Designed miniproteins, single chains, continued (4). Designs and how they scored, part 40

Each design is a single chain, and the fold is of that chain. pLDDT is the mean over its residues in the fold that is shown.

## One batch from the design tools (miniprotein)

Design m13449
Fold by ESMFold2-Fast:
Structure m13449 (fold): chain A 80 residues (1-80)
Amino acid sequence: SKEEEAERFLKNFEEAARKLVEHYIDKLSPEEIVEILSKGARIYLKEHFADKFSPEELEELLKRANELIQKIVDEEVARK
């Protein structure tokens, strides 16, 4: 289902984002990491989900992805 695909995307994205943030937190600013990941999420969603999801559903999914990005970056900054 669309909901299962969205949840799979978010779970996989969270795992990948955590690895990326951990790797780059000492090499890039937190703001640069957020920008790169947010842009990547937007491009991925447009390329892979635009045919199945409405613009509103894509916007909500991107919002959830951006919330995950911010949370992960904040957590890794706090560990530094």
Scores: mean pLDDT 84

Design m13450
Fold by ESMFold2-Fast:
Structure m13450 (fold): chain A 81 residues (1-81)
Amino acid sequence: GTERARELADRIEELMVKAGVDPESAREAAQILRDEAETGSTPASKVVAVVMLAVALSEEHPELRDEINRTVTELLRVLDA
């Protein structure tokens, strides 16, 4: 559902900021995920880039790893539904 995907994108934005990403950059990355949730027509390369950024942040920030991986996994599942 779109509402669930937006909630998960908001959590990814918060986790990116906690990992030291600039708030505006984190918002832009999360907006790509929100756009996919709303339209289903976002270029796959953009969605993959945001997911790969989140994975890289989880590797640099072990304290956020479980939250990032859980949120990303759930978001991808919701976007595929």
Scores: mean pLDDT 84

Design m13451
Fold by ESMFold2-Fast:
Structure m13451 (fold): chain A 64 residues (1-64)
Amino acid sequence: MMEQKEVDKLLKETREELEKVGSKEMAENGVKALQRLRDAGHSVDELKSAGNTLISYEKQRKAE
């Protein structure tokens, strides 16, 4: 419904950011993890938080 549009946008943005800081494989795994959270009934805000955590983690790991 209304949340589906926001979820699709979040998945796209998270994928693009993960591809910039990691690999395509990491981006696909991250998107799949967020899709599983959505399927488990987590909110868009929870998905956004999880996506930001994944991006932050990969940025820190690559900065080493």
Scores: mean pLDDT 77

Design m13452
Fold by ESMFold2-Fast:
Structure m13452 (fold): chain A 80 residues (1-80)
Amino acid sequence: FLEKLLAEAKKEFEEVLKEAEKLYKQGNPEEAAKLLEESAKKFEELYKLMKQAGVPNYELFGEMADKLKKKAKEIKEEAK
């Protein structure tokens, strides 16, 4: 069951990055950054819950959250 949760989280992470890239290419960097920031909060909550529960590989959820936050910051800094 945990393996399915991790697989689903990875899929959602990839879909969020794809949608944000689409928004950015369409000239909507603020919407792209917002989507990434909202998704990062979801993964950060998952990281917190999995860490408290002692779930193996909980670090992956934190890594995904950090990558989304970093991408959002980069987009916001590039926006004029």
Scores: mean pLDDT 80

Design m13453
Fold by ESMFold2-Fast:
Order: sequence, then C-alpha cells, then structure tokens
Structure m13453 (fold): chain A 64 residues (1-64)
Amino acid sequence: MSEEQRKKLDEFAEELERELVREYIANPELDPEALRERFKAKLREFAKSLGLSEEEIEEYLSSL
C-alpha cells in the first residue's frame, strides 16, 4: 500500500479506537471482544474504500 493510504488508515484507526473506548466507558456492560471485532470490521471497510486488497488489509490488521 502507499504511504498516503497507510497514513489515512492510521488516522482512522486512532479516531475509531478513541470512539470505541468512549462507548465502553459510557456503557461498561459492552463486551470488549465485540468492540474489538467491530473495530476491525470498520477498519476493513475503510481500507477497502482506499483500494487496499484483502491481503494488504489482513497484513495491516495483524501488525496492530
């Protein structure tokens, strides 16, 4: 992937993580594992919108 794509992914991941942490703090009954899976799902959708292949997306997610 390009440096621009990586930067956009990192920025999106940081913002998404902050939002999910805020949701968990507001509702501690939420399953943290379910929040983590939702995080990865949203990140995959965003990465696909940037034109990344499934292989590039999985490599990125495995590096987190």
Scores: mean pLDDT 79

Design m13454
Fold by ESMFold2-Fast:
Structure m13454 (fold): chain A 100 residues (1-100)
Amino acid sequence: SMADEILARTDAIISRLQDLYNQVAAGKASDAEVNARLAEIAADLRALGFPQPLVDELVQDLQHAFKLIRSKNIRDRTIGGFLVLAVQGEIFVETRRLIR
């Protein structure tokens, strides 16, 4: 069904975001790689039917989160991790709206 296709595509996006988080947290992703992968995630969210203003907000939130995760400060890294989880939650909420 269309709903099953949208859910599968959302799960793939979330998995890519989790992989990106792990690479950034491990210090293995460059700024160029992060920006390229965020652009791919943005394009996939737009392809799912997410509104442009929401996609722009989610990308901005992720850029902020990844700057915090790259910090040497444990508090900032923890906040960055929670912000990535919050973005994942917002993606699930909008996906559920799209399948109704």
Scores: mean pLDDT 88

Design m13455
Fold by ESMFold2-Fast:
Structure m13455 (fold): chain A 68 residues (1-68)
Amino acid sequence: DAKAYLDQGKALYAQSNIGEAVEAYEKAIELDPNYAEAWKNLGKVYEEYGDLEKAKEYYEKAKELDPK
């Protein structure tokens, strides 16, 4: 399920397995494209590693899905 992939991505990110964390977040989004928290976590990863354009894109998607 999408939540399991989100949780896996968070665990991988905490372990500095960035590529695998991105893959897990992408799988969460594939299963639930409206999963705002998965988009937000993907944005956070890209922001931390210097891809600010991708980070902004993913954060905007997360806000669109959960603006409140």
Scores: mean pLDDT 83

Design m13456
Fold by ESMFold2-Fast:
Structure m13456 (fold): chain A 70 residues (1-70)
Amino acid sequence: GLLEEGKELAREAIRLAREGRYEEARELVIQSAKLLHEAGVISEDQLEGVKEATKDPVGLLVAAHELASV
């Protein structure tokens, strides 16, 4: 379902970020947040916050771990 797919994308983003592939990781974190928003797990404000957080590597990793643990 959307929840499982969103969490899997967040885990994949963490893996890509560990490899230094931050642009690819960012795209997956944003896709994860969109799926989790569609699943009703995160709010629209949280989705926008994730997009903002992904502008730097630290914010990206924090957001990815939070989405993976939802």
Scores: mean pLDDT 89

Design m13457
Fold by ESMFold2-Fast:
Structure m13457 (fold): chain A 113 residues (1-113)
Amino acid sequence: YLKKGKEYYKQGDYEKAIEYYERAIKKNPNDVEAWKNLGKVYEAMGKYNKAAAAYEKAVLLNPNDVEAWVRLAESYLKTGDYKKALEYAKKALSLNPENIKAHSLLAAAQQGL
């Protein structure tokens, strides 16, 4: 299911990508890659609340995934939850202090407060 989800995502068929990632998650609820890819599809669709929910599951399963923390922070920034965006950008920086995107998100979240 994961491979088919990625194929549909590359084709721009986001509804089919979601269907296959949800099938991957149903088969293995701890599939970090499936949760991250589900988040990426929702981001591409502008559905940032759903993207945040998927990335929250990804970071719960793998707390050391800097990319997932960055994407989670950005999703909350896009929904106007500046406090959570700031919190999660700080988490990404605690894991990788040199992450340029996390610094940008932290600054943007602070300006929104």
Scores: mean pLDDT 88

Design m13458
Fold by ESMFold2-Fast:
Structure m13458 (fold): chain A 80 residues (1-80)
Amino acid sequence: MEVEYEAEAVPGVRAGDRAVAYQKASDDPGFANPEAAKNVAVVQEDGRVRATAIDSGGGELVMAVYRDGTLVAEVPARRV
């Protein structure tokens, strides 16, 4: 099921950064190309991010934040 998630503002994240929500499995080989994700969100002026991800029922839900293709933060996300 597709649902909306949010992450809190964190140090190192700036307005205009790109964010992708995804579920991280314990054996995840790392990012499979999150910049190519179907729904890339933009960090707002208050440093908050909301993105949509598919709820697969398992794994840790995280939000990865990028600046010009470089990972700047990976933070826990919660369902809105």
Scores: mean pLDDT 65

Design m13459
Fold by ESMFold2-Fast:
Structure m13459 (fold): chain A 77 residues (1-77)
Amino acid sequence: MTQQVIQQAQQLSDQSTDQRSRSGTNAMINVGQRNPDDLYLQRSVAVATSSLAREIGNYDLSQQYDQIARQIDQQIS
């Protein structure tokens, strides 16, 4: 699950034309790859992925990653 979130975030980052958003997302992806067991960090990557999907107009993908973030929240709780 978490590995797919990171890979999708990388793909969405590559589609972003905003250099600042892309750099921030890539930094989160790198930290996420090094800490796969950190649920708080994986949640943050899922939220960032959802935001990027919304920015590029892919609302279906944004909703999917919002749901993934909610599932991670349930595991943390």
Scores: mean pLDDT 68

Design m13461
Fold by ESMFold2-Fast:
Structure m13461 (fold): chain A 73 residues (1-73)
Amino acid sequence: MSREELDLEVNIALGYMIAGLAKSDGDEEFAEYIEKLVEKARELGDPEQARELVQKAIQAYNNKDLEKLKELA
């Protein structure tokens, strides 16, 4: 894999990991929107955009800001 492909896949993996943690905590709705946002990041195929979207998802989840996640997805 190229460095860019690796950076993209690492951020996608991190996003799915955070969604899995949210689901384990019983935050099913947060998990759903985080997964949608990660899917959007994968479709964009840009490592920087993927990183920004995943970081915003993590921040929104930490703040319990579901509306922000819905806006981003």
Scores: mean pLDDT 82

Design m13462
Fold by ESMFold2-Fast:
Structure m13462 (fold): chain A 92 residues (1-92)
Amino acid sequence: MLSEEVLEKLSRIEELREQGKSKEEILKELGLSRKELSFLERIVEAYREAVERQKALLEKVGPSEENKQKIAAEIKAELEKTLKEIEEELEK
């Protein structure tokens, strides 16, 4: 499970990227290590994959409220598994 600090850093990184900041500038601004930034980038990629998969599943089965809830639960479970694997690599 991700710490609250990691989630706050993700939000701030996205804000700085929208402002056109480079990876080096983000590291300096937030006081992040290269390892921490790499970890956060992998989390963003996992989230993007989850969003695309959710969209594909909704297009396949139809955008009903029931289908949205079922797909959201499935995508959340897959994302949690991926985030756990990333967290285990960070602890090395």
Scores: mean pLDDT 72

Design m13463
Fold by ESMFold2-Fast:
Structure m13463 (fold): chain A 89 residues (1-89)
Amino acid sequence: MELEKELERVIAEAEAAIDAGDKQAFNRAVSRLLDLVGQLIKEGKKELALRAVDNLIRLFEKAKQRGDKVGADAMIKTAEALKEEIEKS
């Protein structure tokens, strides 16, 4: 399965979007990353799911530091809750 490679690619896309100030590209990458987290959980790939959520939190913290605070706090809270659920699995 190519999920690990897809995860690496999507994280790189999100980072590039933040660096370019491209909110549409960032939102698309975040949506894909959340879909990947769901797939990884469903397939029992706990370590990759945790890595994906940690990167999601990091990406939102970076976006928040660049002034994109609207929604970032809510998404960070959601990602932290998701991480806790994965760790308990």
Scores: mean pLDDT 79

Design m13464
Fold by ESMFold2-Fast:
Structure m13464 (fold): chain A 60 residues (1-60)
Amino acid sequence: VEEVAEEFLKTESGKAAYELAHLTGVSEKLIEEIANALVKRGVEEETARKAAELIAKRAA
């Protein structure tokens, strides 16, 4: 979960999502968008959601 979050944050999309969360705060919609991006990259849905929540928590 944490490794998945760190790998995503190395991507252009992940860096943009983290910056957005840091600037605007964390929303359920942003968490869902991050989770959807991870699932599209091949991450299991449950793991993707937990990683998205972890990224959001770190950005907040």
Scores: mean pLDDT 76

Design m13465
Fold by ESMFold2-Fast:
Structure m13465 (fold): chain A 70 residues (1-70)
Amino acid sequence: MLLSEEERKETEKVVLELAKKDPSVTQEDLNLALRLIKLGAKKSEVIEVMENHQNAALVSGIAIRAIARS
């Protein structure tokens, strides 16, 4: 389901804060998280992707689910 503009902005803020706190987060990881927000991923799913950015299987599963909702 497509998130409201305010929910998307709040999720983007959280993602940017997580990227600043974790120097292992690459620009590619950040770009993926921001793309998932645009595809309608839930805030919890995007945070899980950021916290588990090294777990390719989990990240792929969330991305596929978000794309399927778009």
Scores: mean pLDDT 74

Design m13466
Fold by ESMFold2-Fast:
Structure m13466 (fold): chain A 76 residues (1-76)
Amino acid sequence: LSPEMVGDMEAAMVRMYIAIGNILAKRGKYDEAIETYEKAKRLAEEARREGRLSEEEAEELIKEAEKNIEKIEKEK
């Protein structure tokens, strides 16, 4: 796998975790949703630190996950 292909796969995986978190949140499984969003954040942060994801992409994904966690915490 080329570095660019790895970055695309990492971004796709982070987005998948965010999507799963969204489904869990809509089903009222807030604790599982938060855990899933935190996993997405950790994956994005790790991938950025290791150079497998761009700073811009990682920041956007991390902010999206954080926004969704905050939204759940307010709605609980």
Scores: mean pLDDT 81

Design m13467
Fold by ESMFold2-Fast:
Structure m13467 (fold): chain A 68 residues (1-68)
Amino acid sequence: SEGRALGDRLLASPDAAAVEQELLEKKIPRETWLEILAHVAARDIAEAVGKVLGLSQEEIDKLVEKGL
């Protein structure tokens, strides 16, 4: 999936800011960002991305809890 592939790129990158900038330039839809959050198990990353997207803490918690 697109979200999973983008999540893998974020996790593998030594420069997360560069990947974030690339994703912002590509106008990634909210649904795809949710897939990224679901794939990335690191809670601190999920919270940071969720804040940028305006996700609630409950939405972030649910995605991390699923362990997808």
Scores: mean pLDDT 66

Design m13468
Fold by ESMFold2-Fast:
Structure m13468 (fold): chain A 68 residues (1-68)
Amino acid sequence: EELEKEIKEAEEKIKEAKEILEKALKELRENPDLPRERLLELIGDVLDAIGDIIEAKLKKEKAEKELA
């Protein structure tokens, strides 16, 4: 069942991306005076994680609609 597999894979990707996002946000919250290099790195991680979450959510919704 390919669609069910796609949904599970999307859910795992969302979970992983959320963990990355929360870790980066936690570091930003706990360390407001981060060096510029580290700050830019964390901002990059946040943006990448948000993109991954959006992409995976769209893929999951599409697969769920096709199953319905």
Scores: mean pLDDT 80

Design m13469
Fold by ESMFold2-Fast:
Structure m13469 (fold): chain A 80 residues (1-80)
Amino acid sequence: MLYKPDDKVLKLLKSYGATKDEYTETEIEYLLIKYAVENNLIDPETGLIDLSGTELGEILGKEKASLSEIMEGVLSKSTK
């Protein structure tokens, strides 16, 4: 199944190699991991992603979240 992310999420992810408007769930997960890694957002002890002060955190209304919670937030704001 393909998802069209929110325009703000798409614009952010294009900086990390997003080249199209629709993605599989696995492709979105890969892009989110790349974003978190490149911005040093992952706590190595807990595995949680710190979104405080980030554009993604503003879009989702979250400060700290697991990858699963971030995925749920992104997909809930996506169209099919």
Scores: mean pLDDT 79

Design m13470
Fold by ESMFold2-Fast:
Structure m13470 (fold): chain A 55 residues (1-55)
Amino acid sequence: SAELRARIRELVLEGASLTIQYLHALLQGDEERARELLEREREVAAELEALIAEA
């Protein structure tokens, strides 16, 4: 559906943004923030995987 495709695009872009933020946190030595961002990435990946399985 068009709604499914739009949600997938949004999650892909959110995941990309989180990856860049994670790399920035690692480069700054902010291990706590890096862990939090990685957990958020896992949540986004889980939602994306569920939506792809629905397609």
Scores: mean pLDDT 86

Design m13471
Fold by ESMFold2-Fast:
Structure m13471 (fold): chain A 82 residues (1-82)
Amino acid sequence: MAARLAEVEAEREAYRAAGDERRARALTARAIGEYLGVEAEGEEIAALELEDPEKAREKLRELMERERERAEELAREAEAAA
């Protein structure tokens, strides 16, 4: 599902280019939350963009770190299976 996250990232960049930076970040948080199976957390981060963008960014960074850990786990599994 990394390819889907990349596709969503491209949509996020389109929103950002249109000047809709908050919508772009909210979309990213939801997509990563869905990918990790923590959709409620992604929604909370997306909502937080309206209340406290700095906290939202901090939590999104934590969510992105978990996404990286998942990607590394999958890469390790693939290499072990090869």
Scores: mean pLDDT 71

Design m13472
Fold by ESMFold2-Fast:
Structure m13472 (fold): chain A 88 residues (1-88)
Amino acid sequence: MAEEIAELLERRAREMERLAEAAEKAGAKEAAELLREAARLLREAAEAARRGDFEKARELAAEAEELAKKAFSLLTEEQKKKVAELLK
């Protein structure tokens, strides 16, 4: 279970990194920086989960999700369309 949770968190971190690169290519520098920070927190959450510290893993994952939400709120509708195109 702990390793499976860590694997899910690392997969989510890779998704955030892909979104960050797409956001940067769309000209959304601030959003890209927030998404990279979210990826970092998700990797820390994965390591916390591997140690059995599920409380810390949950806290870090929640913080990462709030950063991702903030990043998406900074994107214009045009930048959102560009990000979606770049991820195809």
Scores: mean pLDDT 86

Design m13474
Fold by ESMFold2-Fast:
Structure m13474 (fold): chain A 70 residues (1-70)
Amino acid sequence: SALLQAASEDASPEAIREVVRAMLLALGLPEEEAERLAELVARAAAGDAAAQEEVARAVEELRRRREAEL
């Protein structure tokens, strides 16, 4: 359904934040970190260039920290 796909692609920042937060919590991230990252991702999706850069840095740092723990 093209309408459903367009709605998913144009999802509101609030909807994106909720979905991302739930996914991060399911992956075992701390609640505070999951909330912070979900908000940043929602803002980045809305076109906030500063948030986009911050999300990229946060994801890279999390990846490096998890690699160090493994």
Scores: mean pLDDT 71

Design m13475
Fold by ESMFold2-Fast:
Structure m13475 (fold): chain A 101 residues (1-101)
Amino acid sequence: MSPPFFTSVEIEPLGVAKPGETITVTVTNGSDVPVRATVELLDPEGRVLASASADIPPGGTATFELKAPKEPGEYFVRVTLVNPQGERAEVTLKVIVGGEL
């Protein structure tokens, strides 16, 4: 399968963060066209707690830093990618803060 964006998304720490820990999201644009990346931190109800955007040049990388909320629970990081043709791709990853129990 040839994805239209050739873009990779990496999140650290993987899967579980401590309350207030920095969540690092790295987006690499492997395509030959610029891509706009928007990174959003969502609460369990889908409310946006934090957002950042960057234009990533062909073959470029952008790093985003988000703060894990102080309240333990399940959160989501949503990465939206838009190319110059207006094609959109979306990746959503679950992040657990503090764990359950």
Scores: mean pLDDT 77

Design m13476
Fold by ESMFold2-Fast:
Structure m13476 (fold): chain A 88 residues (1-88)
Amino acid sequence: SRLDKIKQEIADRVYELMAAQPDGVVKALDMFEVVVEEMKKLSGMSEEDAEAFLAAVKEKYGDFEVHAKDSKMFLERQAEDERRRALE
């Protein structure tokens, strides 16, 4: 479905953001800013809705940090990408 494609694109961008960090640490707000940018591109989310969403994320998560090493999804995706590169 379109929603499944949007979720996958968001997951891909979040993975890329985590993989780009030298220490593997991403602030929750930065992670959700990527989500909002993909929602604007793929679903036409308005600037007003984007601002309201990010304000809610800041209120809920504050300075919360997401560590790639503790993310099962990130580690599984990284292992799969490494396996695919080894087979090419």
Scores: mean pLDDT 75

Design m13477
Fold by ESMFold2-Fast:
Structure m13477 (fold): chain A 66 residues (1-66)
Amino acid sequence: MRYRLTFTGDVLAEIGTVLRLLGEPGVEVTPDGPDSYLVTFTGPEEEARALVEELKAEPHIRVEEV
């Protein structure tokens, strides 16, 4: 599964989220702009879905499936 994450000016939330994702097994993060990242999940689908739902709950993060 592949998603685009866009951050709306909360630098601490952006740094924290990117560092968390980089620490996850089966997750690849590629910069797609100054505050935009492409996230690819190659690990378990259940864990990927749970993390995506958590990210969607954040008001300063836009999550789009690509």
Scores: mean pLDDT 77

Design m13478
Fold by ESMFold2-Fast:
Structure m13478 (fold): chain A 71 residues (1-71)
Amino acid sequence: LSEELQKEAEAALALIQVGVALIMVSTGKKEDIEEAIKILEEAARKLKEIGAEELAREVEELREKLKEELE
């Protein structure tokens, strides 16, 4: 795969991870929210690596809000 296609694939995977995390949060279960936080952390990291800094910031902000909810 070309470098450009690899970046697009990584962006798509990161967005899929965010979607999965949001579904897990929708259950309202503490264990699911804790797993969602970890998934969002991985997604934000991937988004930063491909230069999608604005999306990474939004994902990190969501992660912090979920952490506050668990406290």
Scores: mean pLDDT 80

Design m13480
Fold by ESMFold2-Fast:
Structure m13480 (fold): chain A 69 residues (1-69)
Amino acid sequence: SMKKKIEELKKKAQEAFAQEVGALVDYINAKIAGDEKTAAQHLEEARRYRAQYEELKKKYEELKKELEA
């Protein structure tokens, strides 16, 4: 159903956001430790999760708007 697809997209967006936060925590910890290579890897990972979050959020908003129209 449309409602189930909307809830699934919301859940996936929330999961992507949580993964971004985790990667940013790992980035900060690597920076504090002076491990610039590991920090750069976690920052790239965070950016990928941000891109996934934005895509999922857009799909969620589009489907929700269609359901409410």
Scores: mean pLDDT 89

Design m13481
Fold by ESMFold2-Fast:
Structure m13481 (fold): chain A 64 residues (1-64)
Amino acid sequence: SPPSKEELRKKGWEHLVKAAEAAERGDYATAAEHLKKAAEYFAKAGDEDMAAVARAGARRWAAL
């Protein structure tokens, strides 16, 4: 069965946590990849505001 919107949001938040942990270590490339995945999960869940914020963060940290 396809994942529920709640499951997709949970996956998005899991990737936000991993992005924060990577950023704390100074690993901005890994943080950007996790933010990109978080954005994909939030978009699939219909949470376009969270997806946009995560995409902006991914672009910012990928530029470091």
Scores: mean pLDDT 88

Design m13482
Fold by ESMFold2-Fast:
Structure m13482 (fold): chain A 60 residues (1-60)
Amino acid sequence: SEVEKLLEEGKKLLEENKDLPVDELTKIINEFLEEVKKKLPDEEAIKINEELLEEYDKLL
């Protein structure tokens, strides 16, 4: 599904960029989340946002 693909893409971005400074990682994830909002209905975009913020929080 589109939701699964975007979630996997976001998690891959976090993993590939986990060694960057927090400000750079935050910029990357926020940019990705803006793209997700353009591609999915609000309900699905919110779910991806929550999942990726949980993954992001684990890196801090």
Scores: mean pLDDT 79

Design m13483
Fold by ESMFold2-Fast:
Structure m13483 (fold): chain A 71 residues (1-71)
Amino acid sequence: DKEELLKKAEELRKKKQMADDAAQQGDQFLQDNSDLSDEEKQAARQSKRDFQQAAKEAEEKAKELEEKYKK
């Protein structure tokens, strides 16, 4: 069902938005907590990178599903 592909793409786009929002919150956390240890700052930066990667993967998957819908 082509409509199922669109629904899954929409869900992935929402997942991307949530991951982008989480990465932005990570930046805000680092700004608000300048007195963090180097280890804590590294952990927060790694978490941000993980969310950015998840957002990118969700976007790529959504595009694949949208292309399948066109066929």
Scores: mean pLDDT 80

Design m13484
Fold by ESMFold2-Fast:
Structure m13484 (fold): chain A 60 residues (1-60)
Amino acid sequence: MPRLRPSSLEIAVYLEAVAAKLEGRPATVRLPEGFSDEEAAALQKRVEELTGVEVRIERE
């Protein structure tokens, strides 16, 4: 479990989910190609559980 400060990417995903919830839309976030599929799936699930908003992950 990472106890360091969340990466700028993780913060961006949270911010997008909060904005999407306020606007009544699903959240969409772009991840760089070098980001692992396992980490992307874990981040998506975690943000969905915390915000209750659907999160779509797209690759650049």
Scores: mean pLDDT 72

Design m13485
Fold by ESMFold2-Fast:
Structure m13485 (fold): chain A 97 residues (1-97)
Amino acid sequence: MELSPEELEKRRRLARSIALVLDIVGAAYEIKYGNEEQREKARKTLLDTVRELAREAGFSDEEIEKLIEYFEKNIDDFDKVAELVQELTRRLLEKEE
């Protein structure tokens, strides 16, 4: 039997969310270990990807802007970035339950 349109869409959303999480992790590594040019590019990628992931996680526009401000303030703190990504991932998984 074919997957229902809703079930297929749910699986596509999960796959997209996983890809966004991997992009954030990659950008965080480039910020920690990259040169000045790589770090600046990775910072922009991380903030844009976090904004998209937070929308997928069901955050409001106001909550997203506060989250982005917090990430920007702590962007050089790899451990805090990793903790925030873990929390966003957890919320995405709980939303699909």
Scores: mean pLDDT 75

